# Designs tried in a protein design run: designed miniproteins, single chains, continued (4). Part 53

Each design is a single chain, and the fold is of that chain. pLDDT is the mean over its residues in the fold that is shown.

## One batch from the design tools (miniprotein)

Design m13812
Fold by ESMFold2-Fast:
Structure m13812 (fold): chain A 62 residues (1-62)
Amino acid sequence: ASRAEAARLLGLSREEQVAFFRSLGLPLPVARVAAHEIAGMSVAEAQRALSRARELAAELRA
C-alpha cells in the first residue's frame, strides 16, 4: 500500500474506514477491529497494517 493511500484512509471517519476494510473482503467483525487498530497510527504504521489487511483478505478469498 502507498503512503498516500494510508494517509487518505486515516483521514476517513470510522464508518468509512470499516466500509473500506469490508470492500477489501474482510468480514464485518474483522473490519471493525482493523478500523479501531489504525486509530492513532502513524502513516507508516497504517501503510503496513493496510498491506497486511489486503494479504488477509486475499487468503480468505482463496
Scores: mean pLDDT 82

Design m13813
Fold by ESMFold2-Fast:
Structure m13813 (fold): chain A 72 residues (1-72)
Amino acid sequence: SMVQEKVMQRLKEQLAAQHQEILAMEQANAPQDRIRERTLAYLQQVLDIAQELDMPQSVIDEIRQAIKEVEA
């Protein structure tokens, strides 16, 4: 579906934009706990949206893996 492809593209763009914000926080020497909290909150929102939209399991697994990596 072209609609599903556009949603996936928007999610990827939002993830990239948030990654840029996190990099800016790192460059500003923000506390690691604050960066982690911000990242986890964002990834959890992305996961919730992906699940509500019944996105492919590969996409869900990719997001879950990212959450696990940040939690480590």
Scores: mean pLDDT 78

Design m13814
Fold by ESMFold2-Fast:
Structure m13814 (fold): chain A 87 residues (1-87)
Amino acid sequence: SKASDYVRKAAKDVKQGKNPVDQLMKAAKIADKQGLPKLSNQLRVAANRIKQGKDPTDSLENAARIADKNGYPKLSDALRKLAKVVK
């Protein structure tokens, strides 16, 4: 499964009032396996902030920028959409 698939599932979970943390952690694990540790770290920070009732928007926008810079435009798009629905 692609990291972008789990980020899209996280966005759907948020829209349905469900906790997106598990989907974000799955996306982070895939990013680690793809050699993207900075992206994985930003996804873990976003998940941890959501778990603590804090705003994850900056971490999700940072993750989107890293994804775009590393040639993952679908993942970047999914992360930007998630950032908008958590605002």
Scores: mean pLDDT 87

Design m13815
Fold by ESMFold2-Fast:
Order: C-alpha cells, then sequence, then structure tokens
Structure m13815 (fold): chain A 74 residues (1-74)
C-alpha cells in the first residue's frame, strides 16, 4: 500500500541517521551523534504511526532501537 511505501521511506531515512550517528560517535562528535539518534527515533515513530499493524515495519523499528542502544552503550 502507499502507506507502507511512505513508512519504508521513513525507515530508510532513519537507517541513514543511525549510520551518521555511528560515524559521529567514532569521530568523537557526541552532539551530532545525539541529534542523529533523535532524528532516527522520530522517523521510526512516523513509520509506526502510518502502519501500526505491519509486522515487517514493527520488526525493522525494533532492530533500529537495538542499533541505537548499541551506539549509546559503546
Amino acid sequence: SERVRQAVVHLTSASLSITSAEISKDRGDEKTMREEIERARELVAKALELVPDDPEVREQARKFEERIREIEER
């Protein structure tokens, strides 16, 4: 559906923000890392709002939260 496509776009953008957060952390840029994590969480929330019952979107959101926690715990 079109809503699923829009959710995938938000998840793709969230993935890019998580990658940017990883790079920023490795470079010691904690401020940019935090800003990118906040952006990723907002995008994931938007994807879940569009298709709350889609199991693939829910699983991807869960995996992104795990990636974010790994960055914060390093």
Scores: mean pLDDT 87

Design m13816
Fold by ESMFold2-Fast:
Structure m13816 (fold): chain A 55 residues (1-55)
Amino acid sequence: SLLDELEELRAASTRASLRAFIEEAIDHVRTYKPSEEQQRTILETVRSLAADAAA
């Protein structure tokens, strides 16, 4: 679910820097299996950045 949401946010993002950030977040979650709190923080950060990158 979290990984699917990150993949959808990456696919919807047109800004290369944001896409790269989301790809690193996906790789981090897949590799390290962070805690539920850490996963929530990652998703909230990505959602915030995506909302701000509305151009």
Scores: mean pLDDT 78

Design m13817
Fold by ESMFold2-Fast:
Structure m13817 (fold): chain A 99 residues (1-99)
Amino acid sequence: SPLEEAEKEVKELFAEMQKEVERVLEEILGVPPEEVPGDFTLETLSPEKRERLLARLIEVTDKLIKKLEELKKKANEESKEKIDKIIAALRELRAELEA
């Protein structure tokens, strides 16, 4: 079904973006995500590392929004509505990361 195919593509895209987020965290924190301390907060980072982490997370969010907008062009009306809600949530997250 076209809806099932669109849902699969969205899930695959989120899995790809999850791996990209994990790479960003490893690059900036110097440890794989599973080794991040349970008491980790953004405040435990130096200001420079925190700014770099937020900037890279904004880049990943922007990339995900662009890929979802491209997927939306090929989607049926029901899938377009669902993708629009995801894009709206990601745009809200992006605004919070810029603050």
Scores: mean pLDDT 75

Design m13818
Fold by ESMFold2-Fast:
Structure m13818 (fold): chain A 74 residues (1-74)
Amino acid sequence: MPSIEELKETLLQTLSTETDQASKATLLRVWGAELLKRGVPLDEVKRLVEEIAETTGLPQELLDQILAQLEREA
């Protein structure tokens, strides 16, 4: 089973090659949902998602939408 750090590294590599912000948001949301499914606490998932969004330059509006969707799945 990949570690959270390995999953984060893989996502960052994928996001670095993506130019469409909506596609980046979708990838980050799916990644966060997968962590929730694996039993990672919501607060930790939100922190990781915010950190990745900051690193990749994702717009705040898209980040807010992702966080709201993750809260609904928790």
Scores: mean pLDDT 80

Design m13819
Fold by ESMFold2-Fast:
Structure m13819 (fold): chain A 96 residues (1-96)
Amino acid sequence: MEELEELRKELEELKKKTKDENILKAIEAMLKAIEFLERAIETKNIMDVMSAAASLMGARILLSFSDPKDENVKRLEELLDRLEELLLELEREILE
């Protein structure tokens, strides 16, 4: 999925812009979710979708400990929302 590659590139760029440990861990969790989503696209395995969902939940919790006025946090929340949208879309396709 071209969108997952674009999201990965944006996350790697954001990783270079921050020294906040919670933001870095959130980015790592989101990158892990992308790996699970890419695996789910190839395998059609619902367990990979569930693993992605767990990683995205972890990222959301980690971002909640960061400064909400940080532009990197705001951008990560936007990327997280998009990843959650893609996850729901893929889950629908697998369960069809």
Scores: mean pLDDT 84

Design m13820
Fold by ESMFold2-Fast:
Structure m13820 (fold): chain A 85 residues (1-85)
Amino acid sequence: MTPLKPEELAKVAEAFAERFAKEGKEKLAEAYRRAAELLREGRVAEAKILVYKAAYEEAIDKVPEEEREEVEKKYQEAIAELEAL
């Protein structure tokens, strides 16, 4: 498959930011806007880490307490994978 150029990845991130802003997820929207900036600079791992952190913060506030440990585990696994790159 032809990989997306950094500018195209940044446009996708900006589209997600607009969608999340429309859904009232302002912190996640801001993270995606900043991720678009990082993607344009070639900082792909930093962009992904930023998005995962914002997604965890958005998700954990709305997850029942009984499911929080599973969500936190998945978050830690995702961050560890990105940091290993």
Scores: mean pLDDT 74

Design m13821
Fold by ESMFold2-Fast:
Structure m13821 (fold): chain A 82 residues (1-82)
Amino acid sequence: SMVEEAAKAAVEAVVTLARQLVATPGVSPETARRWALQYLEREGVPLVREAGRAAGLSEEEIERVVKETRERAEQAIREIAA
């Protein structure tokens, strides 16, 4: 679905950002985690909600996808920026 693809894209964008931050000289793992999490909340989550609304999903369905997206992204960030 459109919302599932948006959720996947949000996680992939966060993973890409986290990897780039960790590879940047002078960026600590703590800073990389903080910036990647901020990106998720500012850019990723809003896009997932908008995609869900555009697809005609219920608020309950949208919030379930948002929760799963956050959990997947947070886990990936912790593993990349360990």
Scores: mean pLDDT 87

Design m13822
Fold by ESMFold2-Fast:
Structure m13822 (fold): chain A 68 residues (1-68)
Amino acid sequence: MHVLLVYYGVSLEEAKEIAEELKERLGADSASVGSAENEEKARELAELAKALTDARVYLLIDGEVEEV
């Protein structure tokens, strides 16, 4: 299983740390992060990833994590 974390409003370092924590917690094989230019684009990217992939997709906006 792959974990994808789409983020906006936080640093790449913070996003990577959260993605690795999610990977360990879920027992996933891999994790990646994707940045967006704003909150609306982050939500669009997360919904597209959920629709087009078998990844567990999470959204990180303003320090809050939610599963998509």
Scores: mean pLDDT 86

Design m13823
Fold by ESMFold2-Fast:
Structure m13823 (fold): chain A 89 residues (1-89)
Amino acid sequence: SMQAIEGLREAARRTADEAIALADKAAEGGGSEAANQKREELRQALEDADREIERGLKGTPAEGHEVAIEAAVRVQRLAAAVRAWVAGL
C-alpha cells in the first residue's frame, strides 16, 4: 500500500536524521571533515532512495513496495555504519 511505502520512507529518513545528529554532536557542530563527509553520504543516500522509490512507483504496486524496502534497508545500513563510526571516536 502507499501507506506502507510512506512508512518505510519516513522510518529511513528518521534513522538517517538521528545518525546525522550523532555525527554533528561528535564533531561539536560539524567542523570535522570526516563528520561532514558522513552527513553528505547520508543526505545523498536519502535523495537516491527517494528517486528509486519514485521510479519504482511507475511499475506495479508490488514492485514499488520491493524497491522501497531495498532503498530503506540501504539507508539504514549506512546510518548504522555512521553510528558505529561515532561510537569508535
Scores: mean pLDDT 78

Design m13824
Fold by ESMFold2-Fast:
Structure m13824 (fold): chain A 136 residues (1-136)
Amino acid sequence: MEKIEELAKRPFVQEKAREIADLLEEVSKTGDYRDFVPRVLKLFYELAKQVPKEEVVDAFGALAYETIKLAVERGLDPDFVAEALASVAVYAAQLGFKDIAKGIIKGIEYFFEKEGYTPSPTVKANINLAKKAAEE
């Protein structure tokens, strides 16, 4: 079993993924990212406190993966969800939290690979921007 899928089953990851999915539904209706990005970033910070240091990047990937899966199951567009999370990854990287950015991108890419979705050109560009920000 992939480490991401194993970690995604943990109750504290599932609880945070549900909260982020609720926030994504809110953003899909309002278009307002003002509260979304800081609140989601805070949930990733709290997750870092709940896992061993060596598992933290995979745990962030698991949270991103489970969030996309839940949001898509609720009827949200996978490109919209991936773009929203990639925006959080860019913001995290800009603040110096490169491990959060790397984890989020890992989770997004794992979801697209596993579920056979092809990201839109806009989503692909935002993922590449987040990757570059996390590597700088």
Scores: mean pLDDT 84

Design m13825
Fold by ESMFold2-Fast:
Structure m13825 (fold): chain A 72 residues (1-72)
Amino acid sequence: AELAEKAAEAAKEGKGEEAAKYAGQASVDTHRNGGSEEAIRAAEAAAVYAASGDYERGAKMAEKAAQLMRES
């Protein structure tokens, strides 16, 4: 959850490269630890949006990923 939360904060601050990096790491870490497919997809979407400059959608997807990871 920590990496996804950091991705959301970075996206809200307009730090697209940082947000994409944290969201990408959150996706990989969640997959390796047997997290839900929904959490993995949300983190992956956050990384794609942040890398594309869509920081608002990036932040929303990162927040969703963090919430799903906390429920797992």
Scores: mean pLDDT 79

Design m13826
Fold by ESMFold2-Fast:
Structure m13826 (fold): chain A 91 residues (1-91)
Amino acid sequence: SLGEKALELARKAYDRAVEANPAVRPGVERFLQLLEEALKTGNPKLAVEAARAAHEVIRRIREQLDPETAKEIGRLFLEAVTYALKYLREK
């Protein structure tokens, strides 16, 4: 369930970021691929790399979009990574 929530949030972040600025598509595709592989393989290092990819995407959109929209999109990326890390730590 935590892994499913992470992927749902990641896909929402993907859609919102690309809709706001299509130029970030390669970066958000990289983010989603890394997060999906982290959840599939159980490798937390891939989740950390996904977070780094998300940080670069957020940095680029923050320069081009209004602060409110950039903050909203950034929150979706951060929540996706947070849920993925909780899933990978397992309960």
Scores: mean pLDDT 84

Design m13827
Fold by ESMFold2-Fast:
Structure m13827 (fold): chain A 65 residues (1-65)
Amino acid sequence: MVRERKEKIERRLRELEARLETLRALYDKLKQNNADPSTLAQVEQRIAEIEREIERLKAELERLE
């Protein structure tokens, strides 16, 4: 159980980190192209949401031994 749970969390973390990298690249590209502030705010909000989920999952992973 602990091993399967750890593997699931690690897989989810990899998915979230990859998505975070993609969103950060998108944010930089949009900023360079003078995108609307509302569009930038939406991407920032999504980045913050993913960062929060990553932090939660990392804390969960630390509790598994």
Scores: mean pLDDT 82

Design m13828
Fold by ESMFold2-Fast:
Structure m13828 (fold): chain A 63 residues (1-63)
Amino acid sequence: MKITVTVNDDGSATVELEDGKTVTYKFENVEKAKEGAKKLAELAREQHKVRQLLEELRALLSL
């Protein structure tokens, strides 16, 4: 999964998915929005490693 997260000046965070889908989350303030965005980006990077193994297993199960 590829996710782009943008933090807005009004304290909201906009998440753009690979499919072009956009989801906006509103936080209490900009600082909390930045924390959320940073953690989401880190999680996405970790998921890439796990996803590679899962993709191989999923392909085998799907066939």
Scores: mean pLDDT 68

Design m13829
Fold by ESMFold2-Fast:
Structure m13829 (fold): chain A 85 residues (1-85)
Amino acid sequence: MVEKLEELTRELEEVLELAKEGRVEEAQKKMDEIKKRYSKVLTAAAVIVQTAAADPSAVPAELAEAARRVLELYKEAEETIKKEK
């Protein structure tokens, strides 16, 4: 799971870089591909964060941090794309 979260983190960082460079159409296309390809990973990240919030001992700290990082980058990428439209 950590490897899939790290992979998604790299993909989201690329979306954010494209959006910040004004390449909004390319950023949007990559984001749409991420939503299709990583839908299960995004759901897993949300569940991990919710589980860690309810019981911090139920999830390893490294896994919880990786999941939070994914959700934070996803939100930042969505907001940056929306702002540049």
Scores: mean pLDDT 81

Design m13830
Fold by ESMFold2-Fast:
Structure m13830 (fold): chain A 93 residues (1-93)
Amino acid sequence: VVEKVRELAMKALKYLKKATEDHPELAPLSTAVGILLATAIYYAEQGKLDEARDSLEAALGLVKEIQKRLPGNKDLEKAIKYLEEALDLVKAA
C-alpha cells in the first residue's frame, strides 16, 4: 500500500508540473501541492495513514483549484485521477 501511494503521488506531481510549466503565476499553488504530497508520502511511510489521508485531501483540493484556472487540461485530469486513486488506497487501508 505505502509503495503504491508513493508511486501514485509521484505520478500526480509529474503531471501537475507538466500542466503548470508554462504558468509561472501558478507556482505558489503547485509548490504547496508538492509539499503536501511529500508530507503524505512521509506519513504513509511512518504508518500514519490518517495524516497521509489529510495531506492527500488537501493536495487534491489545491489541484482542483488549479484546474479551475486551466479548464480542460489533460495533465491536470491525470494528476487528479492519480491523487484520487492514492486517497482511495489510504482510506481502504
Scores: mean pLDDT 84

Design m13831
Fold by ESMFold2-Fast:
Structure m13831 (fold): chain A 85 residues (1-85)
Amino acid sequence: SKEQNEQLLKQHLEQLAGDNIQQALQQAQQRGNTELATLLQQALQAFKQKDYSTALTYLDKALSLDPDNWEAQVARINIQELLKM
């Protein structure tokens, strides 16, 4: 059904976005970038609470520090798609 397909897509986008934020966070921690890691940690916490608007705000701040962060860029796109559902 349409509802089942939308639920499966939502679960997949949630898994991908969460994974991408965690990967970005792990990389920031490995590089010792405490400011970037703190922003990504806040984004992940908001995301886990389904507060996608707050998660996007922290991802935008993280991307202002590291604009080439591919994992953060992809997480942002996936969360924007979740907000459209």
Scores: mean pLDDT 90

Design m13832
Fold by ESMFold2-Fast:
Structure m13832 (fold): chain A 86 residues (1-86)
Amino acid sequence: MDAEKAIELTQEAIELLRKEAPDNPLAQKAIEYAQKGIEALKKGNYTEAMKYLSKARKLAKEAGVEEAVRLLQEAMDLVGKASYKQ
């Protein structure tokens, strides 16, 4: 499901932030927000998940970890799809 895939992509982004920028305070803050995003996704709170993932993506960009930014954007796109119901 889209929410499960968003969690997987967010976990991959966290691992990249830890690997590429372990001592960067911006990367550490991005990991914190990404973890909060995963928690919100597990609870089905897609609005809060989008807020946390957006903050994580901005901090990952400032930390210079471009691949983590891409993974977080893909996760956000999937959260947007999961929140849509007809």
Scores: mean pLDDT 85

Design m13833
Fold by ESMFold2-Fast:
Structure m13833 (fold): chain A 94 residues (1-94)
Amino acid sequence: GAAEMRELGRNASEEDVELGLELFIEALREENARNPDPGLAEIIAAYEAGASREELLERIAELARRSGQPWTPEDVRLYLGAVGARAREAEAAA
């Protein structure tokens, strides 16, 4: 649930956040290829241009807020950390 995700995110390393961001951007690329969206394209372009983590977290939070989710940049960081941590655990278990 949301509480478990926040706990994983709080305990996530910087490496987990970076991995989570990479995986999130790949998911956005796949989604944008199927259903082109200017908001997704802007985030992908910012990532490819080497935008800072702070800028990327704010852009993702804005996209989430536009979709009715009241996410802050910190909520995005926690989410990405949890995604990265889960991916690392899955790789270690394989």
Scores: mean pLDDT 83

Design m13834
Fold by ESMFold2-Fast:
Structure m13834 (fold): chain A 85 residues (1-85)
Amino acid sequence: KDEEIKKLKEEAEKLRRKARQARVITDAGRALRDMSSRTATRLVGPAEGERIRAIGDEGVRESEEEAKRLEEEAKELEEKAKKLA
């Protein structure tokens, strides 16, 4: 029983760590999207800038959804550990 609680806490911590990594990637992706979109607009034109921004927005959204999913899974494991304690 104590071993089960320990395993659940360890798994939750692992998911929390992955969620933090996904958040960092999301923030970096937003910065890269903004920079790339501006560069494309200046060098090619506004239509290309909008296309690059749309691609970047999709990647940022996917990373954000992944972070949220991992955070929710960690919370479920933490709550399960509390019920067993």
Scores: mean pLDDT 82

Design m13835
Fold by ESMFold2-Fast:
Structure m13835 (fold): chain A 71 residues (1-71)
Amino acid sequence: MPSMEELEQEIVRLYLENLDLADALNDQDTRARLLALIEEMNSLKEVTKEQAEEALARLREIHAELLARAA
């Protein structure tokens, strides 16, 4: 299982990649979704591994959607 540090690094990496893709596609709605996801995580007093893995899964879903739209 990935460590919390590994999950945080992957979340940041994928968040930034998704922002770049959304900007390249002029997708302001997806950009807003990405910001909302980060705001949700910041609202938590403590982030659990389960919550971090769920956020990573959401970021992977958004990444796949953006790649499909760029095709």
Scores: mean pLDDT 79

Design m13836
Fold by ESMFold2-Fast:
Structure m13836 (fold): chain A 91 residues (1-91)
Amino acid sequence: MLVLDYLAVEEESDSEEEIEKRREVEGIEVVGLEDSEEEIEKKIKEALEKAYKEIEENVSDKEELEKLKEAEKKIAEGLLFSLLHLRKQLE
């Protein structure tokens, strides 16, 4: 499972079906523009930590494990910057 399996973003312009599916999955933290900057950072960090743990438990190849962790970190960083940017535009 990946960081996106542990984190759902509310009010993304992408498929409503994907947003609804993420909301229904157990253990998903929901992050949205109503959250403070600190709450957004915390939720994304917690989702990334869960993704790292899942990768470590399911991937035995060290090189693949490192690549998957880096990919998930980049996804988490992208989500963080996107949400913080959108939040600032609403001020």
Scores: mean pLDDT 68

Design m13837
Fold by ESMFold2-Fast:
Structure m13837 (fold): chain A 109 residues (1-109)
Amino acid sequence: GPPSPEELERARRDILEFAIAEAYAILKKQGKTDLLPEEVRKLAEEAYERYKDEIKNVPTDVPPEEQAASAEAAYLLLNDEDIDRVKELAEKGRRTRAGTFILEIVDAR
């Protein structure tokens, strides 16, 4: 049968955590992890340790501030917090894969 609501929620959470981990990997390579708010950075460090072997080398043409905005948007969306702020941050990070994905999730509501 189709996936259960709980299965869809787990898949969405896993995708968002992976997006945070990819953004963290880019910021870590650039020495810019300090652009993340403390709570976002803690989650990003934990997500990165889980997913680091699955993270491929991604192009770094997108500014670190936009990577940080996408990671923060994903963090807020995971906690179902401040959807207007999620949308604002995802739009700022829309050139990132994570930002594009978050905008698609928000626009589907």
Scores: mean pLDDT 81

Design m13838
Fold by ESMFold2-Fast:
Structure m13838 (fold): chain A 95 residues (1-95)
Amino acid sequence: SSREQRIEEFKRLMLEGRTVTVTSPEELELALEAIKSLPPGFEVTLRLVLPDDPDERDRMHALLERFISEGHGRVKSVEILGEDTLLLTLEKLPT
Protein backbone atom coordinates (compact mmCIF):
# COMPACT_ATOMS: atom_id res chain seq x y z
CA SER A 1 0.00 0.00 0.00
CA SER A 2 2.84 2.46 0.74
CA ARG A 3 3.92 2.35 -2.95
CA GLU A 4 0.38 3.06 -4.23
CA GLN A 5 -0.08 5.83 -1.63
CA ARG A 6 3.16 7.53 -2.74
CA ILE A 7 2.15 7.30 -6.44
CA GLU A 8 -1.25 8.87 -5.63
CA GLU A 9 0.45 11.65 -3.64
CA PHE A 10 2.79 12.44 -6.57
CA LYS A 11 -0.23 12.40 -8.92
CA ARG A 12 -2.10 14.82 -6.61
CA LEU A 13 0.84 17.27 -6.58
CA MET A 14 1.11 17.02 -10.38
CA LEU A 15 -2.62 17.67 -10.88
CA GLU A 16 -2.25 20.75 -8.62
CA GLY A 17 0.49 22.01 -10.99
CA ARG A 18 3.19 21.66 -8.31
CA THR A 19 6.85 20.82 -8.92
CA VAL A 20 7.64 17.32 -7.62
CA THR A 21 11.09 16.79 -6.06
CA VAL A 22 12.82 13.46 -6.79
CA THR A 23 16.08 12.51 -5.03
CA SER A 24 16.44 8.77 -5.80
CA PRO A 25 15.76 6.16 -8.52
CA GLU A 26 12.98 4.75 -6.31
CA GLU A 27 11.23 8.15 -6.10
CA LEU A 28 11.71 8.69 -9.86
CA GLU A 29 10.05 5.33 -10.62
CA LEU A 30 7.01 6.33 -8.51
CA ALA A 31 6.86 9.80 -10.13
CA LEU A 32 6.99 8.27 -13.63
CA GLU A 33 4.18 5.82 -12.70
CA ALA A 34 2.13 8.84 -11.54
CA ILE A 35 2.76 10.58 -14.91
CA LYS A 36 1.56 7.47 -16.82
CA SER A 37 -1.87 7.90 -15.16
CA LEU A 38 -2.26 11.58 -16.22
CA PRO A 39 -4.25 12.76 -19.29
CA PRO A 40 -2.37 13.09 -22.61
CA GLY A 41 -0.88 16.57 -23.05
CA PHE A 42 -0.51 17.11 -19.28
CA GLU A 43 2.78 18.80 -18.36
CA VAL A 44 4.73 17.92 -15.20
CA THR A 45 7.83 19.58 -13.76
CA LEU A 46 10.20 17.35 -11.78
CA ARG A 47 13.01 18.74 -9.64
CA LEU A 48 15.72 16.11 -9.97
CA VAL A 49 18.39 16.07 -7.26
CA LEU A 50 21.04 13.76 -8.69
CA PRO A 51 22.66 11.38 -6.18
CA ASP A 52 26.47 11.23 -5.80
CA ASP A 53 26.42 7.45 -6.46
CA PRO A 54 27.06 6.80 -10.19
CA ASP A 55 25.03 3.54 -10.07
CA GLU A 56 21.99 5.47 -8.80
CA ARG A 57 22.50 8.15 -11.49
CA ASP A 58 22.65 5.37 -14.12
CA ARG A 59 19.39 3.86 -12.79
CA MET A 60 17.67 7.27 -12.91
CA HIS A 61 18.91 7.80 -16.49
CA ALA A 62 17.71 4.31 -17.51
CA LEU A 63 14.24 4.94 -15.98
CA LEU A 64 13.84 8.23 -17.90
CA GLU A 65 15.19 6.70 -21.13
CA ARG A 66 12.73 3.77 -20.91
CA PHE A 67 9.80 6.12 -20.09
CA ILE A 68 10.57 8.22 -23.20
CA SER A 69 11.42 5.29 -25.53
CA GLU A 70 8.14 3.53 -24.60
CA GLY A 71 6.24 6.67 -25.67
CA HIS A 72 4.84 7.64 -22.26
CA GLY A 73 6.23 11.17 -22.39
CA ARG A 74 8.54 13.68 -24.04
CA VAL A 75 11.02 16.21 -22.63
CA LYS A 76 9.78 19.78 -23.16
CA SER A 77 12.52 21.58 -21.23
CA VAL A 78 15.55 21.09 -18.98
CA GLU A 79 16.74 23.88 -16.66
CA ILE A 80 20.02 23.46 -14.75
CA LEU A 81 19.66 24.90 -11.21
CA GLY A 82 23.00 23.68 -9.85
CA GLU A 83 25.75 21.07 -10.12
CA ASP A 84 23.43 18.17 -9.19
CA THR A 85 19.97 19.77 -9.50
CA LEU A 86 17.79 20.30 -12.58
CA LEU A 87 14.16 21.01 -13.49
CA LEU A 88 12.80 18.57 -16.05
CA THR A 89 9.46 19.34 -17.71
CA LEU A 90 7.76 16.31 -19.26
CA GLU A 91 4.61 16.14 -21.41
CA LYS A 92 2.45 13.01 -21.04
CA LEU A 93 1.93 11.39 -24.46
CA PRO A 94 -1.02 9.23 -25.62
CA THR A 95 -0.21 5.56 -24.82
Scores: mean pLDDT 88

Design m13839
Fold by ESMFold2-Fast:
Structure m13839 (fold): chain A 75 residues (1-75)
Amino acid sequence: LVEERARRLVRAAEQAIESYEKAKKNNDQKTVELNKKALKHLIDGLEFVLEKTEDPEVRERMREAIEKAEKAIND
């Protein structure tokens, strides 16, 4: 189900952002690089699923996840 996939991707992105921020705070460069790569893949996945999702609530949550992930890796 597209909505279930969307919710899983949003949750994965939120967890990856948290892991990324924690790794940055701890100066764990290897974990920073791994989570940055994971976030880039998750952004691509969220954008792909967003094009297939019609539920406005799910679409809004996905857009927020994409924006938060992009801000995290670009700052």
Scores: mean pLDDT 82

Design m13840
Fold by ESMFold2-Fast:
Structure m13840 (fold): chain A 108 residues (1-108)
Amino acid sequence: MKKEELLKKARELIDKARELFNQGKYDEAIKYADEAIKLLEQVKDDPEAKRLLGQAYYLKGMAYENRGDYKKAAEYFEKAAQYPREAGIDDFAKHFEELAKYYKEKYE
């Protein structure tokens, strides 16, 4: 798959995951986010792929939070923070790091 085609498919999957999340279909949202992550890992050195990986992991974190799985929510918010940090987007990385801390304190 060409990189541009892969990035386009990943964006479509993330958009679908967001729609499903907004409908309360958290398991389906996670599934679509996972499919996007698999595509993006093939081009993970690309700056746009790093941005989209952050978004996909953020959606997974939010879905697990809404399911009451605070441990998994914290894990995926930590992953979401990794990619903006690597891309130099410190404000987004800090936000996701703060979310991860918050849910780590809750999963006990």
Scores: mean pLDDT 82

Design m13841
Fold by ESMFold2-Fast:
Structure m13841 (fold): chain A 83 residues (1-83)
Amino acid sequence: MKAIEALARSELPNLPPEVQEEVEEALEKKDYERLEKILADFIKRVLTSAVDSAIRKEIEEKAEKEGLDEEEKEKLLKEVEEK
């Protein structure tokens, strides 16, 4: 699909080196199914990492400000990570 190829090419400079290599290989081979999987997996990974990092930082700042101990901080991190 031309749209996915255009998107992959425009985002290529913003991708990590390992993801860039996989995207370039998929584009060269015109393996759009592989390309979609790479992009979807990368977006999921970035979103998960960004959310985890933001939440972890927020909990650490709150724990420091509120004087929460290590046990309480660990409970909050576990609750936010999944359920």
Scores: mean pLDDT 70

Design m13842
Fold by ESMFold2-Fast:
Structure m13842 (fold): chain A 77 residues (1-77)
Amino acid sequence: DKKKLEEKAKEHLANALKLAAEAGASQDDLDDIAAAYHAEGIKAAVEKLKEVAKKSSPEVGEKLLEEADKAEKYYEE
């Protein structure tokens, strides 16, 4: 079911955005992720999220990459 997989991808993206915001990601970084999602979909949003993860602490970055990977897999399935 495409809709069910899309909802799961969105859930993981939302969780990652919340984690990034709580970890002190800039509003510009959060806006870039949201803009990428609206313009080019989940894949572009995940790429921007991975950039934010690289700038985060190791602990937060690892969690962000995990959520990004889950979102990407659900979208590609």
Scores: mean pLDDT 75

Design m13843
Fold by ESMFold2-Fast:
Structure m13843 (fold): chain A 83 residues (1-83)
Amino acid sequence: SEIEELVEKGEEHMREGFLALKEENYEEALKHFKEAAEYYSKALELAKKENAPEELIKEIEEKLEEAKIGVKLVEELIKEKEE
């Protein structure tokens, strides 16, 4: 399904974001977490539009929240290391 494809793309970007974060590549990690949030946002919009099961909507909302937390954490790390 289109929802599933969008979630999978979000999950791929989350994995790449965490790998970049582990390597202290903060700008790359930020880019991936932002892309994950965009894919999860699109999946959530589509899920709501198609009246998907409430459980699926909640799962996508949780994934989106995780991606947004990732963005916020990396933005703080970049801010601390900026000269």
Scores: mean pLDDT 88

Design m13844
Fold by ESMFold2-Fast:
Structure m13844 (fold): chain A 100 residues (1-100)
Amino acid sequence: MGVFGSVFNLVLEKEKRVEEMTPEDIEKLQKEAEKLEEELKELGLESLSDEEKAAAVVRLKKEYGFPLTEEEKELLKIPMTEKMEKFYEILKKFAEELEK
């Protein structure tokens, strides 16, 4: 249950069929997620709570048109702070890179 694992899975479901993915393809995407984690640490965004990070991921999931659970819908009630907005923009850029 990694936040970054959720993000690249969302991009894959949007752009590619999950059933076409091999374990090797998943490994390559995990390396991209590791780069994202390093970028977040450099910007001090790793200090965001798990709830704040989850709220940003759920907003991206909603943007991609994925169905949300009741728990995920509750996360949408969390207001976007300035740090959460920066985190969301980084996740969105990461998703755009995976589309290419």
Scores: mean pLDDT 67

Design m13845
Fold by ESMFold2-Fast:
Structure m13845 (fold): chain A 107 residues (1-107)
Amino acid sequence: MLEELLREAKKVAKKEGMSEKEAEMSVEGMRILLEEVEKSGNEEAIENMRRFIETTLELVKSHLEGNEEKSKELEKKGVELYKKIKEEAPEAVKRAEERIRERLAAA
């Protein structure tokens, strides 16, 4: 799933004239978040994290298709899922955010 997300995100970056490195760093952030949520052992947070990745992939594909209405609905769904993950595994999200910040500073 994350490999497909990276591939599709790079297509969006290319189409919109954005840096592919920014797409790579965004997907790396999602990988770090997934790892920390999985380490938490919270099954509900893990399920919502998988749904969040799936929703983000659908959002990226929707942007490639130019479907503005679908993109807005998927953005709303993604925000809701991320809030649930923060509520279910707050320490895991905090660790992920710290790791992402360190990774961006070291990149």
Scores: mean pLDDT 82

